# Designed miniproteins, single chains, continued (2), part 45

Each design is a single chain, and the fold is of that chain. pLDDT is the mean over its residues in the fold that is shown.

## One batch from the design tools (miniprotein)

Design m5547
Fold by ESMFold2-Fast:
Structure m5547 (fold): chain A 98 residues (1-98)
Amino acid sequence: MLFDPEQTARGLVDLGVGKDSAIVLIYTALQQGFITREEAQRLVEELEKGEPVEEVLKRILTAMIDKGATPQQIQRAVNAAMNADKESAKKAKEFIFK
């Protein structure tokens, strides 16, 4: 079971996951109720200010696990991040700042 937040975040970055994917992960965690809108907004702002993608991914995955996310919920969020594009990230960001 691959639910170590640090190892998962590093693996995603090694696969070329960037800022768009991190924004989609933030959005998915917010939609699943694992972070608040205020936390999601702060994470996006930190990411835009140059916070490393790996650190942001690690923080979100850790918050999800700590709040009792199921393996299926984590896998769904990771899959959404891996399949993120500029359009999905834009829509996610618009929702977060709605």
Scores: mean pLDDT 84

Design m5548
Fold by ESMFold2-Fast:
Structure m5548 (fold): chain A 69 residues (1-69)
Amino acid sequence: SMARKEAAELARRARELALEGRLEEARQYLVQSAKTLGDLSERQIQAIENLRTETELLAAAHDLERHAE
C-alpha cells in the first residue's frame, strides 16, 4: 500500500539521520513513520518518542522498515 511504502521511506530516513548523529530528527521521522502505518497504538508511539540513543533509534528504524513490508 502507499502508506506502507511511505512509512518504510520515513523509517529509512530516520536510520540515515541517526547515523549522522541527528538523533532528534531521527526520532521525529520514526514517530511520523509509526503514525503513517496507522496500526501502532498511542502507547507504542509514545515508546518511540522516548528513545534516546543512536542504537535504540537504529533498532526502531529497522523494526519499522520490517513492519512496513
Scores: mean pLDDT 85

Design m5549
Fold by ESMFold2-Fast:
Structure m5549 (fold): chain A 86 residues (1-86)
Amino acid sequence: MLEELERRIRERLLEAGLSERDARVIALAARDLYLRSLEEHGASEEEAIANVALLIRDAALALGFSEERAEELAREVAELARELLS
């Protein structure tokens, strides 16, 4: 499950135009944040997914994506995570 989540996030980021390095680093960070949200913060799966979406948005903004594109990418990743975890 977690390897599949990381892989599909990476694929989505590559499709959005991120470099292989940036996509890999961000996808790994998203996976780690998901786990830490559940284990350290006592978050629900929905809260953990929301945390991942926020990380994706912030990373995209830091890389120079527009607000609209960063929000779209975060939404797509959240939908993908919900699909995998249902």
Scores: mean pLDDT 85

Design m5550
Fold by ESMFold2-Fast:
Structure m5550 (fold): chain A 55 residues (1-55)
Amino acid sequence: MAEVVGVSGPFVGARGTEGPVTEEQAAEMLREATGREALTAKRLGPTGGLAAGRS
């Protein structure tokens, strides 16, 4: 999973699937589904990265 550092995963993948659905509907559904994980990862990423990476 070293390559995952370039691709955040759910965010990029979710955007790709919005083609068949309306942009508004797809964005809302994806935001609620991935929003929780994205927010958590983002919070841990910038702040956690500073502390963890410092080690």
Scores: mean pLDDT 48

Design m5551
Fold by ESMFold2-Fast:
Structure m5551 (fold): chain A 94 residues (1-94)
Amino acid sequence: MSPEIQAVEAKMEELVEAIKAGDLERAREIIEELFRLMSTQPPELREQFERLLLQALQRAARHASPEVVAEAERIYLEVNSRVRGKPVPFSVAL
């Protein structure tokens, strides 16, 4: 396992604990760190990181209230949208 994936897995564990505790501020920080890390990696690893993040959110959902889970998912979507930016429907060279 690459050191980068191992570090991401450790952060995923911290994310699950933050969500279980209802610490959405800490959850946001971890999600932002994970997306920042993913942005520096090749696309193949980015897909792997996104899969691990979704799995961590699913694990947290089994141990947290639906309200906390919904807010964590909202944070994930917000950060994901911000990092990926607005999709360009047309070529810049139009």
Scores: mean pLDDT 71

Design m5552
Fold by ESMFold2-Fast:
Structure m5552 (fold): chain A 56 residues (1-56)
Amino acid sequence: SPDVQLALDYLQKQGITLEEILALSPGEVSGLALYASNLFNVKITGEELRAAAEAA
């Protein structure tokens, strides 16, 4: 999803690595996805964010 990629790119620019995202608990990755969703006015889930990090 373009929205998920935008969120992932932003988080990496803020210094959050792909390895750090993949190491997060389900609750932590959901919180991070909610933060990005609010910031960009989009709807992404923690599962989508994790899947995008795995695919990168």
Scores: mean pLDDT 83

Design m5553
Fold by ESMFold2-Fast:
Structure m5553 (fold): chain A 69 residues (1-69)
Amino acid sequence: EKLKKVNDAIEIARLLYKGAPLDEVRARVAEKYGPETADRVRALIEELQAKGASRSTIATAVGLALMEA
């Protein structure tokens, strides 16, 4: 179960690194972690984008947040 959470977090981080649309990322997070976590992840992505964070930084931050959830 813990290994599955880590693998799921890595998959989401890779989607962000590839520049997938936010709607697709949110849908994938909602499927794996639930809708509340998906909304929190979307808010985190939007906040980091507003701060001018790079795609790799956003992917890393989201991946870490999902592994710690």
Scores: mean pLDDT 80

Design m5554
Fold by ESMFold2-Fast:
Structure m5554 (fold): chain A 73 residues (1-73)
Amino acid sequence: SRLEELEREIEELREQIEELKKTTIEELKKRFPHFSDEQLEAVKHAAIGLLEAAISFLEELKERERRREEELR
């Protein structure tokens, strides 16, 4: 169902946030050696914020879809 799809997407984004939170600046610098520590920290924070915003949006979609499915039952 669409609810199961939205739940999977939300869970995947939550896992990405947790993985990103656990990723050190030293690890990021190995992948992006030309960026400063400050730039990498700013990008990491921006990425986490964007993922959190995406989760909020998907949770609103899930709640609307849940209500629609309840009305059809």
Scores: mean pLDDT 82

Design m5555
Fold by ESMFold2-Fast:
Structure m5555 (fold): chain A 103 residues (1-103)
Amino acid sequence: SAAEKARRIAEEAEQLAKEGKPVRRVDFSITLDENGVVKDIEVRVEEGDALTPEASKALYRGLAEAMRLFAEAIENKDPELYDRGMEAFGRALQEAAAIEAAA
């Protein structure tokens, strides 16, 4: 169910990116086991007027990529996929910040 939850969040994030919905805040919590494998994930997204549509799209696309990688990490018990997911989201945050700075 945790992997299915992550995939659902990825699909929702892709849809929000396509719709150009502005994002105010994205929070997530990840629970890891003793081996660094993702056991559970929770995501909270708040819509608002904090970011431009372009920056919001970049952030939502990165969230979707990270969630897909977390789903695979959960199913395959692969901590490297978790690390790749965290890197993907970090890159999306940097891209969104660069878009905002250029606006």
Scores: mean pLDDT 79

Design m5556
Fold by ESMFold2-Fast:
Structure m5556 (fold): chain A 68 residues (1-68)
Amino acid sequence: SLEELQKILEEYKKFKEEMQKRVDELNARLAAAQTPEEKARILQEARDFSAEYKNKLDEIKKKIEQLK
């Protein structure tokens, strides 16, 4: 239904905005990082986050396709 599609799109928009903010924060921290250990921790956070983001995007895309 249109209502279900609107809810999914709103969830996606809010999720994308939150994720972009986290990406910007991670990039700022990475740029400010002065030790290899600090950089490694930030990069690990970024990898974990990227995997979760991709999985969530795939789920949202699948839900949208199912509503066609």
Scores: mean pLDDT 80

Design m5557
Fold by ESMFold2-Fast:
Structure m5557 (fold): chain A 107 residues (1-107)
Amino acid sequence: MEEKRRRFAEILRRAALEIIRVAPEDPFRAYEIAEEAAREVAELLGERVGELTLEALLSLMAAAMFGVPEEELEKLVDEAAEKALEDPEEALRELRERMRELVLKVA
């Protein structure tokens, strides 16, 4: 695997797990975490993947805030991080779409 994709998966998993825990109590801090992670990813894999990372993490933040169970969110993040080793863009698009489905189901 490319070193950049492995680093990306690490950034994604770390930021996402922090957002899941923080977002229900401090959505502003969760937003800061998402922006910081997106910036790191943009430097690593380019602006397009950075933008997709921000979108995916903001969707995750919304799902956590609307009360989707932490265990379900963590499982989807782990699946996305593994897929990111093969295809970062597709992993982010799938994560964003899955989070959007969960938000629409609980909202």
Scores: mean pLDDT 86

Design m5558
Fold by ESMFold2-Fast:
Structure m5558 (fold): chain A 70 residues (1-70)
Amino acid sequence: SAEEAYQKGLELFKKGDYEGAIEHFAQALALAPTDAALRAAALANLADAYEAMGYTEMAALARRGAAAWA
């Protein structure tokens, strides 16, 4: 489910597996096209994961996306 993908993303992020976190947050978004709360949360955490990887432009886009869904 989208919630399971999101939770797995959080688990990987806490372990420092930012690339794995990004994949699972992206999967959560793919599985929840209309869930505003989950999309806002997943995009916010995706932005944090991109920032941790040094992908500053992707992080900025994801943060803007999170704000739009919140």
Scores: mean pLDDT 86

Design m5559
Fold by ESMFold2-Fast:
Structure m5559 (fold): chain A 95 residues (1-95)
Amino acid sequence: MEELAMQIIKAALAKDYESARKYLEEMAKIVEEEEFNPRVYLLTLGALASIAEAIGDKELYEEIASYDGKKVPSKKELLEFFERVLEAIDKAIEE
């Protein structure tokens, strides 16, 4: 997960949204299949926040960044963030 999160962040910084999308889909599958793990969830939030910031979706970035370790999302909420970030990527690629 750490390596995957780093690849997502690097892709976001490079504005390589195609690669970011691919890595994000792989990360979503891991989240769906694995049991709750706070370390994995925090790494996932960091990766999602990096993409939202790179795209310029400030509202989505601030919502994700509100999870500071005291507040941990459910699996459902985390998967909803994946869906929203993937939609934002698709819009950025379309333009």
Scores: mean pLDDT 78

Design m5560
Fold by ESMFold2-Fast:
Structure m5560 (fold): chain A 83 residues (1-83)
Amino acid sequence: NLEEFLERTRAFLDELKAKGEAALAAGDIETAKALYQAISTAPQFVEYLRSQLPSVSPALREFEAYAEQKAAEAKAKLAELAA
């Protein structure tokens, strides 16, 4: 169902963040950038889900806020790594 799917997607984003942090700790800046770039696209996926659904559920709204937060964090990390 949608709620289980959103929970799995949230866990996946958390895993990507952890892998990105591990890559940075190892000095693998290229891998870290790729992972943060992937996380930064999460709001685009939410827009796709909104287009497929007849109404916005509370679970989808919560996930949207989470995805926006994770994307903002990832974009901030990408900006740091570009400096």
Scores: mean pLDDT 83

Design m5561
Fold by ESMFold2-Fast:
Structure m5561 (fold): chain A 69 residues (1-69)
Amino acid sequence: SMAELERELHRLKLEYSFTDDPEKRAQLEKRIRELAAKLGKEEEVDAFLSQLDTTHASIAKLKAKRAAG
């Protein structure tokens, strides 16, 4: 169903947000864009991926701070 594809897209977006490996990020971006095309959300996903320095950087910063002790 479309609802299942939307949930999978949200899961992949979260995984992308927490991934620091450039190679894995590229693979996740490809899957995210494929799902976005099926859902007609390509523009939304492009905006999401472009906003890494606000949402994702904040999450990565919190993660790094916790890991650093």
Scores: mean pLDDT 76

Design m5562
Fold by ESMFold2-Fast:
Structure m5562 (fold): chain A 70 residues (1-70)
Amino acid sequence: MPTPEQLELMKEELRELVKSGASVEELARAARLMMGHGVSREEVRRWLREAAEEAGRPVSLATEAVRRAE
């Protein structure tokens, strides 16, 4: 299971990807990798939604990226 420090690092990486304008496909690949490391689908969706809101991008990005990461 990922450590709290690893979770914070992964969350930060997702936030930077969203802020840099990463595509839904790129975000889906990152989400799939994080879920592969034991992060729940709900947690990754929450992180992506928060990052999208901060970056001024559609929050639907979170739902679509996680759906594609399945």
Scores: mean pLDDT 81

Design m5563
Fold by ESMFold2-Fast:
Structure m5563 (fold): chain A 103 residues (1-103)
Amino acid sequence: GLSLSEIYEILISKEELSEEEIRLLVQLALIAGELAGKESVTQGEIVEFMLGRASKAAVSRNLRELEREGIVEYDEETKGYRIKSEEVREEILEELQEYVESL
């Protein structure tokens, strides 16, 4: 499969991002933050990771949906989000690989 950096470059280079691609980039931002040693990733940091290609409202909507689905959790101390578990992270990594194979 492709590396996370290669998947990021494919997504961020697209002329227009679909709702599914925005959802994938939000999840990728949280995984990238974890790999960088962060305890959580704020909404603002996710917007910056996406180079402002999604609005704060779109990022907020995606985070609420992902939290409702049990994929991410909010941390009140850090005021950011993280992937809920290692098992969920592995599922996201599989979804990212399937996305690039579908192109």
Scores: mean pLDDT 88

Design m5564
Fold by ESMFold2-Fast:
Structure m5564 (fold): chain A 94 residues (1-94)
Amino acid sequence: SLAAQLQAYYAAVQQQADDTYRQLQQLMSSNDPVTQARYDQIRNLVAQYSYALGLLGQSPPFSFGSKELDDLAAQQAAQGQAARAQLEAAAQAA
């Protein structure tokens, strides 16, 4: 069923969120000076993680240590939640 396919998709999104979170923890736990390239990696992972949480119907559970990253996380989670609503509506319509 479409509902079973959607549940399988959410399970895959959860795995991606878990993997992205582990990468974020490694980058953010480093005491080395933050280069622009490393900051860009952190920013991209925050966006990916937060969007995935939104797709799962969740909000980011913690601060990422800056207003810029927290605002990005909130925006991406909201976009993920909107995408989830569209997927759920499409599944019910089919």
Scores: mean pLDDT 83

Design m5565
Fold by ESMFold2-Fast:
Structure m5565 (fold): chain A 83 residues (1-83)
Amino acid sequence: RQAEVQRLEDEAELLQRFADEIRREKEQLEKEKEQLVKESKDEEEAQKIRDEYDAKIAEAQATLDVVERRAEELRREAEELRR
């Protein structure tokens, strides 16, 4: 049981680090979007950039939500095994 608890906690920690990395990537995508929109030649190019980056940001958020939920599940399972 102790080894199982440790494995669950270690996996949850790895998922948390991955979640933190996705959050940083999402923030970077927001900054890149802002910069590219500012550098766009016209309204059509700016809109294309917004659409592309909004899609990437949405994908990152969806992945983040899944990873964070899994980390919470693992932590809860580890806590239940300790009780």
Scores: mean pLDDT 84

Design m5566
Fold by ESMFold2-Fast:
Structure m5566 (fold): chain A 57 residues (1-57)
Amino acid sequence: MVESPDPTVNAVSGKKGPTVRNETGLYLGYEHYLKYLGKSLPEEERKKIEKIIEESK
């Protein structure tokens, strides 16, 4: 392949809507899921989410 598609950007920035469905199991999984998304999210949004988590500490 001369060019590799970026599924990661589409998966996160896409309107597929991450989160709610994944929280059906364990709340613990939500934190880990949030960290996974934070990696793909823009720095501004990532920092905001981290702040919210720290506050709910």
Scores: mean pLDDT 50

Design m5567
Fold by ESMFold2-Fast:
Structure m5567 (fold): chain A 99 residues (1-99)
Amino acid sequence: MRKAAILLARYTVLLSSLHLMTKHPESYSDEEIKEEIDLLMDTLEEIVNNPDVSEEEKKKLLQRAIGVLEELRSTLDPNSEVAKKVDEAIEKIKELLRE
């Protein structure tokens, strides 16, 4: 329970940060966006492996993360390395949803 609560809090903060990056892309470097995506992916992997988080909650969190990343992707140059990293993150989350 305690570790799950920490992971859910981290998820919420990271998702909020990525939403802010989507609304204010000019205020963030590609490196800052890539680092935030890496932290989100690490947090999601820990959530899906945590037995105290329900399977229904895991699916909701993964689906919400995809939505935010797809919105972020729409604000980026499609030929950028950061856009490629977003696409790779979305595909990895979709794979986690299938398991």
Scores: mean pLDDT 85

Design m5568
Fold by ESMFold2-Fast:
Structure m5568 (fold): chain A 86 residues (1-86)
Amino acid sequence: MDEEEIDREVKVALGEIYYAIGKLDLQRGDIEGAVESYKKAAELYKEAGDFDLAIEVVNDAIKQLREAGAPEEYIKELEKLRKEIE
């Protein structure tokens, strides 16, 4: 295992943590905090080279935000991020 391998594993682990934080923030009604955490999770997965997981996380986040009745501005921000990953 080298520095590059460790960096990828750390980014995946951090992405999982940020995704979990985003879900908790959303459950508490912190839509802004949830969006920031979901964006960080997707960016970390993208940086780790796992584009499929990054897209999946963004799609799940968009679904969760729509179900929570989040303002369309936050949903558009995640849709823009998804297009940048694809």
Scores: mean pLDDT 83

Design m5569
Fold by ESMFold2-Fast:
Structure m5569 (fold): chain A 82 residues (1-82)
Amino acid sequence: SEAFRARLVEALLEDAAVAEEQGLHRLAELLRGLAEAIAAGDEARLEALLAELRAYLVSQGYDEAEVQKQLEAVREGFRAAL
């Protein structure tokens, strides 16, 4: 659904804006990139950005299994939006 895609993109851009305001520039960049990949239906770019986001979040001390679970939810949302 176009409406689901638009909502997911909007949510990611809102999260990116919050990250930017907190000085988390790399996280904001990755979240904006994910929003762009989802809007374009670019699965290859989505997978590359999810891998970078995983590496970033794990490097910041987040639990790898929990990060993977959250990234899988984004991947499922992308597939539902197509």
Scores: mean pLDDT 83

Design m5570
Fold by ESMFold2-Fast:
Structure m5570 (fold): chain A 86 residues (1-86)
Amino acid sequence: SAAVAALEAKIDAEMKKIEADAKALLAQGAPVDDIKTRIEQETFAVMAKAIAAARAAGIPQAAVNALIGKIMDRLSAIKAEIDAAV
């Protein structure tokens, strides 16, 4: 659906910003645990907004669950990139 595609694109853009911010903080020598805490908080905010937008658009729960899974997989990938960089 167009609504699902638009929401996926918005989530992808927000997660790319979180990844870029994490890399910038790492380059500045910020503590790894502080970076992880920040990206988790930012990711949960993206998730909350995405769930609210999906519900407002009448997106089925199964599709919402798939979006949550993609967000969590992306968070795990960003954390792995941070761990690999130190």
Scores: mean pLDDT 87

Design m5571
Fold by ESMFold2-Fast:
Structure m5571 (fold): chain A 90 residues (1-90)
Amino acid sequence: MATVRVEVTKDEVKATLLEGQPATVSAVSDDGSVSTARLEPGETATLPVKGDKVRVQVTAADGSGASAELKVGETAILTTRPAPLDPGVL
């Protein structure tokens, strides 16, 4: 699992991997353009985006994922999680 801080500005998404495993961050702009970067713990990447909103997807090296739709000026913390588990396995 990984925890990534995402900040959306007018022209870019700034993603910082705060803790956990290496992760791939993808930003899908409102116009359909996609930018991708790989982050190691403590790294920050700037992804170019267009439009007034972006969908951010985070996939950690263990296959866990998280996503959010963010508007320009918003900041979010995304923690990746594995696929849903069957409650009967606990």
Scores: mean pLDDT 78

Design m5572
Fold by ESMFold2-Fast:
Structure m5572 (fold): chain A 84 residues (1-84)
Amino acid sequence: DKIFEEVAKEILELLHDLSEMTEEQKEKAIKNIKEELKKLLTEEELRKAIREDPLVGVIKKILEKEGVNRSDELIKEFVEELKK
């Protein structure tokens, strides 16, 4: 569960300037992103994708659902942070 929350937080930073969101809006957005991730991947698949695959395709699908377009390079940078 913690891994889905960490990935959802990184995706939220790609979607929005966090300084323009209330804490309630951030919590709701994180919950929605987390639910979308759980529909696409199990926890084991997510952990494997972080290690072996940059997750760019999965993150890109979530961003597209929210009407946001981000470069593959920016998405890859955020996924690399999750490997630390």
Scores: mean pLDDT 67

Design m5573
Fold by ESMFold2-Fast:
Structure m5573 (fold): chain A 85 residues (1-85)
Amino acid sequence: EFVSVELSEEEYKALEEKLYEIAKEAIEKKYSKEEIIKKVEEVLKEMLPDRPEAVEYYRKFLESLSEEELLEAMKISVEQYEKAK
């Protein structure tokens, strides 16, 4: 269902780290759903400049989540990333 993006190992790690930083900030600063989506979109545009359709697809996916679902997903992402270190 979701767009598959071809990324190098280095690009995957960089994207994962950037998304972790956004998730951590969102929890600490209590970002709104709109602020979280904006930050994620900015990172995706930077990492995938030649893939605007993939960025748009992920943005729409995040918009489809409730605020509670998005915040829970962000919390889980932070916990999983920190445990993997």
Scores: mean pLDDT 74

Design m5574
Fold by ESMFold2-Fast:
Structure m5574 (fold): chain A 82 residues (1-82)
Amino acid sequence: SIEELEERAKKAAEEAKEALAEYKKLKAENEPSKAAALVAAALRAIGAALEGLMLLDKLKEKGVTSSVEEEIKKLAEEAGVK
């Protein structure tokens, strides 16, 4: 359903936002002991942003523009996947 896809898109946007915030925090700390956590945060952000983009495409196929379209696009650019 459109409502289910929209809720999934909102969740993907929130996940990408949280992962990017964690990535930026870890990158600023620049702690060698946290290198694995930094990579994990980056991969999580990439995955969530890609899921978001896929959900935007599914909504457009149904003739609907997501309320989080611009947010997901910005997050995808920050994650390096757009």
Scores: mean pLDDT 87

Design m5575
Fold by ESMFold2-Fast:
Structure m5575 (fold): chain A 98 residues (1-98)
Amino acid sequence: MSQKTVSRYTAAVISAIGVQAESEFGIKSGKKVDPDVMRQNIKSTMDLVREVFKEDKELGIRAAEALVEGAEAATKHNPEMKPMLEEAKKLLEELKKE
C-alpha cells in the first residue's frame, strides 16, 4: 500500500464524515444546509472513492460505504438529496461487483 493511497482513503472518509456532520448540524440547528453544496461534496467524495478503489479495492469499498452512510444522513435532512444517495449506492454496488 502506497502513502498516496492511504492519504486518498483518509481524505475520502473525512469527506464522507463531513457530509454526515453537515447534515446533523442542519437537523440540530434547524437551519437548512444548501443542497448544491451537499451535492458538490458528495460528488467530490465519489471521485476520491474511485481513486482509492483503483489502488486498493477493500479500502475503496469501505470509503464507498462511509459515503452511503453520509448521503443517507443528508437525505434524511433534505429529501432533495435522494438522487445523490442513489448515485452513492450505485457506486458502492459497481465497486462490489468488480
Scores: mean pLDDT 75

Design m5576
Fold by ESMFold2-Fast:
Structure m5576 (fold): chain A 103 residues (1-103)
Amino acid sequence: SLRSEILTSTEKASDEEIEEPDLSRLSPELQQVVAQAEELLRKGDIEGALLLMVQLLEPETKDGLLAAAIIALMLSKHFKKLGNEQSADKFHQMAKKLLEAVE
């Protein structure tokens, strides 16, 4: 998926037509937590994003697990952009495991 066309298409989609069906399933509070994690990653605060994700796991709720999975996927994409494939794969697997726990 490292073709210029695919990257350009993904970037265009993120500008106006961001697919948010999963986010619309979250409470407004959890949507804010996900948005905060995204801002932390934009600033390079990986530890802050990880802390938010972990906090969503302590009271085991379906919405909390879904929000944590979304943050784990954001972490995976962030590490992939940095060329850190090992960390990207770890967070992708974590997101998959969290989504399976939601069922």
Scores: mean pLDDT 70

Design m5577
Fold by ESMFold2-Fast:
Structure m5577 (fold): chain A 71 residues (1-71)
Amino acid sequence: SPSREELEREALEMAARALAVTLFKHPEKMTKEDAELVVRMLERTREANGRLTPLQEEALRLAKEIIEKLE
């Protein structure tokens, strides 16, 4: 339902924010799955808002770099 989808979105956004902090401070601790979650949530934020903040753009770039390095 819409309410469940909204709660899921908010929970994933909170998790992605926590992972983005780790990504910025300790990128070596990020797994591929963690980086993929950050990318998915930031891409959704970009689509919803039309743009990301500078810190969100940086987090997206770093997460994508980690995914590339782990492949």
Scores: mean pLDDT 78

Design m5578
Fold by ESMFold2-Fast:
Structure m5578 (fold): chain A 99 residues (1-99)
Amino acid sequence: SMKEIILEKVRELAEELNASEKETEAALLLVELAYTIIENKDAPEEEQRKKIEELVEELAKKLGLSEEQKETAIENAMKVRNDEEALEKLRKELEELAS
């Protein structure tokens, strides 16, 4: 799938940049978050928020984010989900990364 191609490219790029294991895992989680926002655009807002919250919780554990930073990340992800221009830009960036 396109998602699997992007995840593999992110791993390759992380290796080229000598990223740490935590940095690599965080980057992969950000791709998962971006895909969750795009793929589930038509899903009920409550259902998508729960999926976003789960991914942000994992990201917070890896990066040592505070509770406030975690809440801010969730709200920012929901803002992107509800912004048609932001969603189109994110989709295009993922398509370019998959090329």
Scores: mean pLDDT 81

Design m5579
Fold by ESMFold2-Fast:
Structure m5579 (fold): chain A 70 residues (1-70)
Amino acid sequence: LTREQEARLRELIETEPELTVAEIAKRLGVSPQAAADWISRRTGLPKATALRMTGAQLLAHERERLREVL
């Protein structure tokens, strides 16, 4: 993903939390695999799992992960 596409992906995760990563990727015109790869690297989740998660679930996962690690 380009930096611009990553920024738009982050924005859509926060503004459209009901959309899955696959749906967000389709809206951005990027491959679902590229979006899943970026999220997998960021969250540590398997790519297949990341692809199926909604924006709301990803935000909740990040918050809980930081709480448990820190």
Scores: mean pLDDT 74

Design m5580
Fold by ESMFold2-Fast:
Structure m5580 (fold): chain A 77 residues (1-77)
Amino acid sequence: MDDVEEQIKKMEKQDTASTIRTITNIINRLKSDSSLSIDQVKEALKKIMEVAEKILDDGTVELIKRMIESVLKSLES
């Protein structure tokens, strides 16, 4: 989880396109990592959303929200 938190901190210093790419890569990693508990994935996604809401425009935030909701729904199904 330290790797995810480091990437989240880097997002605050990146341009919008690089930030979206970083978020997408983290989400894909969380989806693929069977060693993580559902609670750990939810915590990571929550932190990503909090950062996205601070640094991205409303339209991009809504796109990221839909991606995160899709992942959470897949994990709970």
Scores: mean pLDDT 74

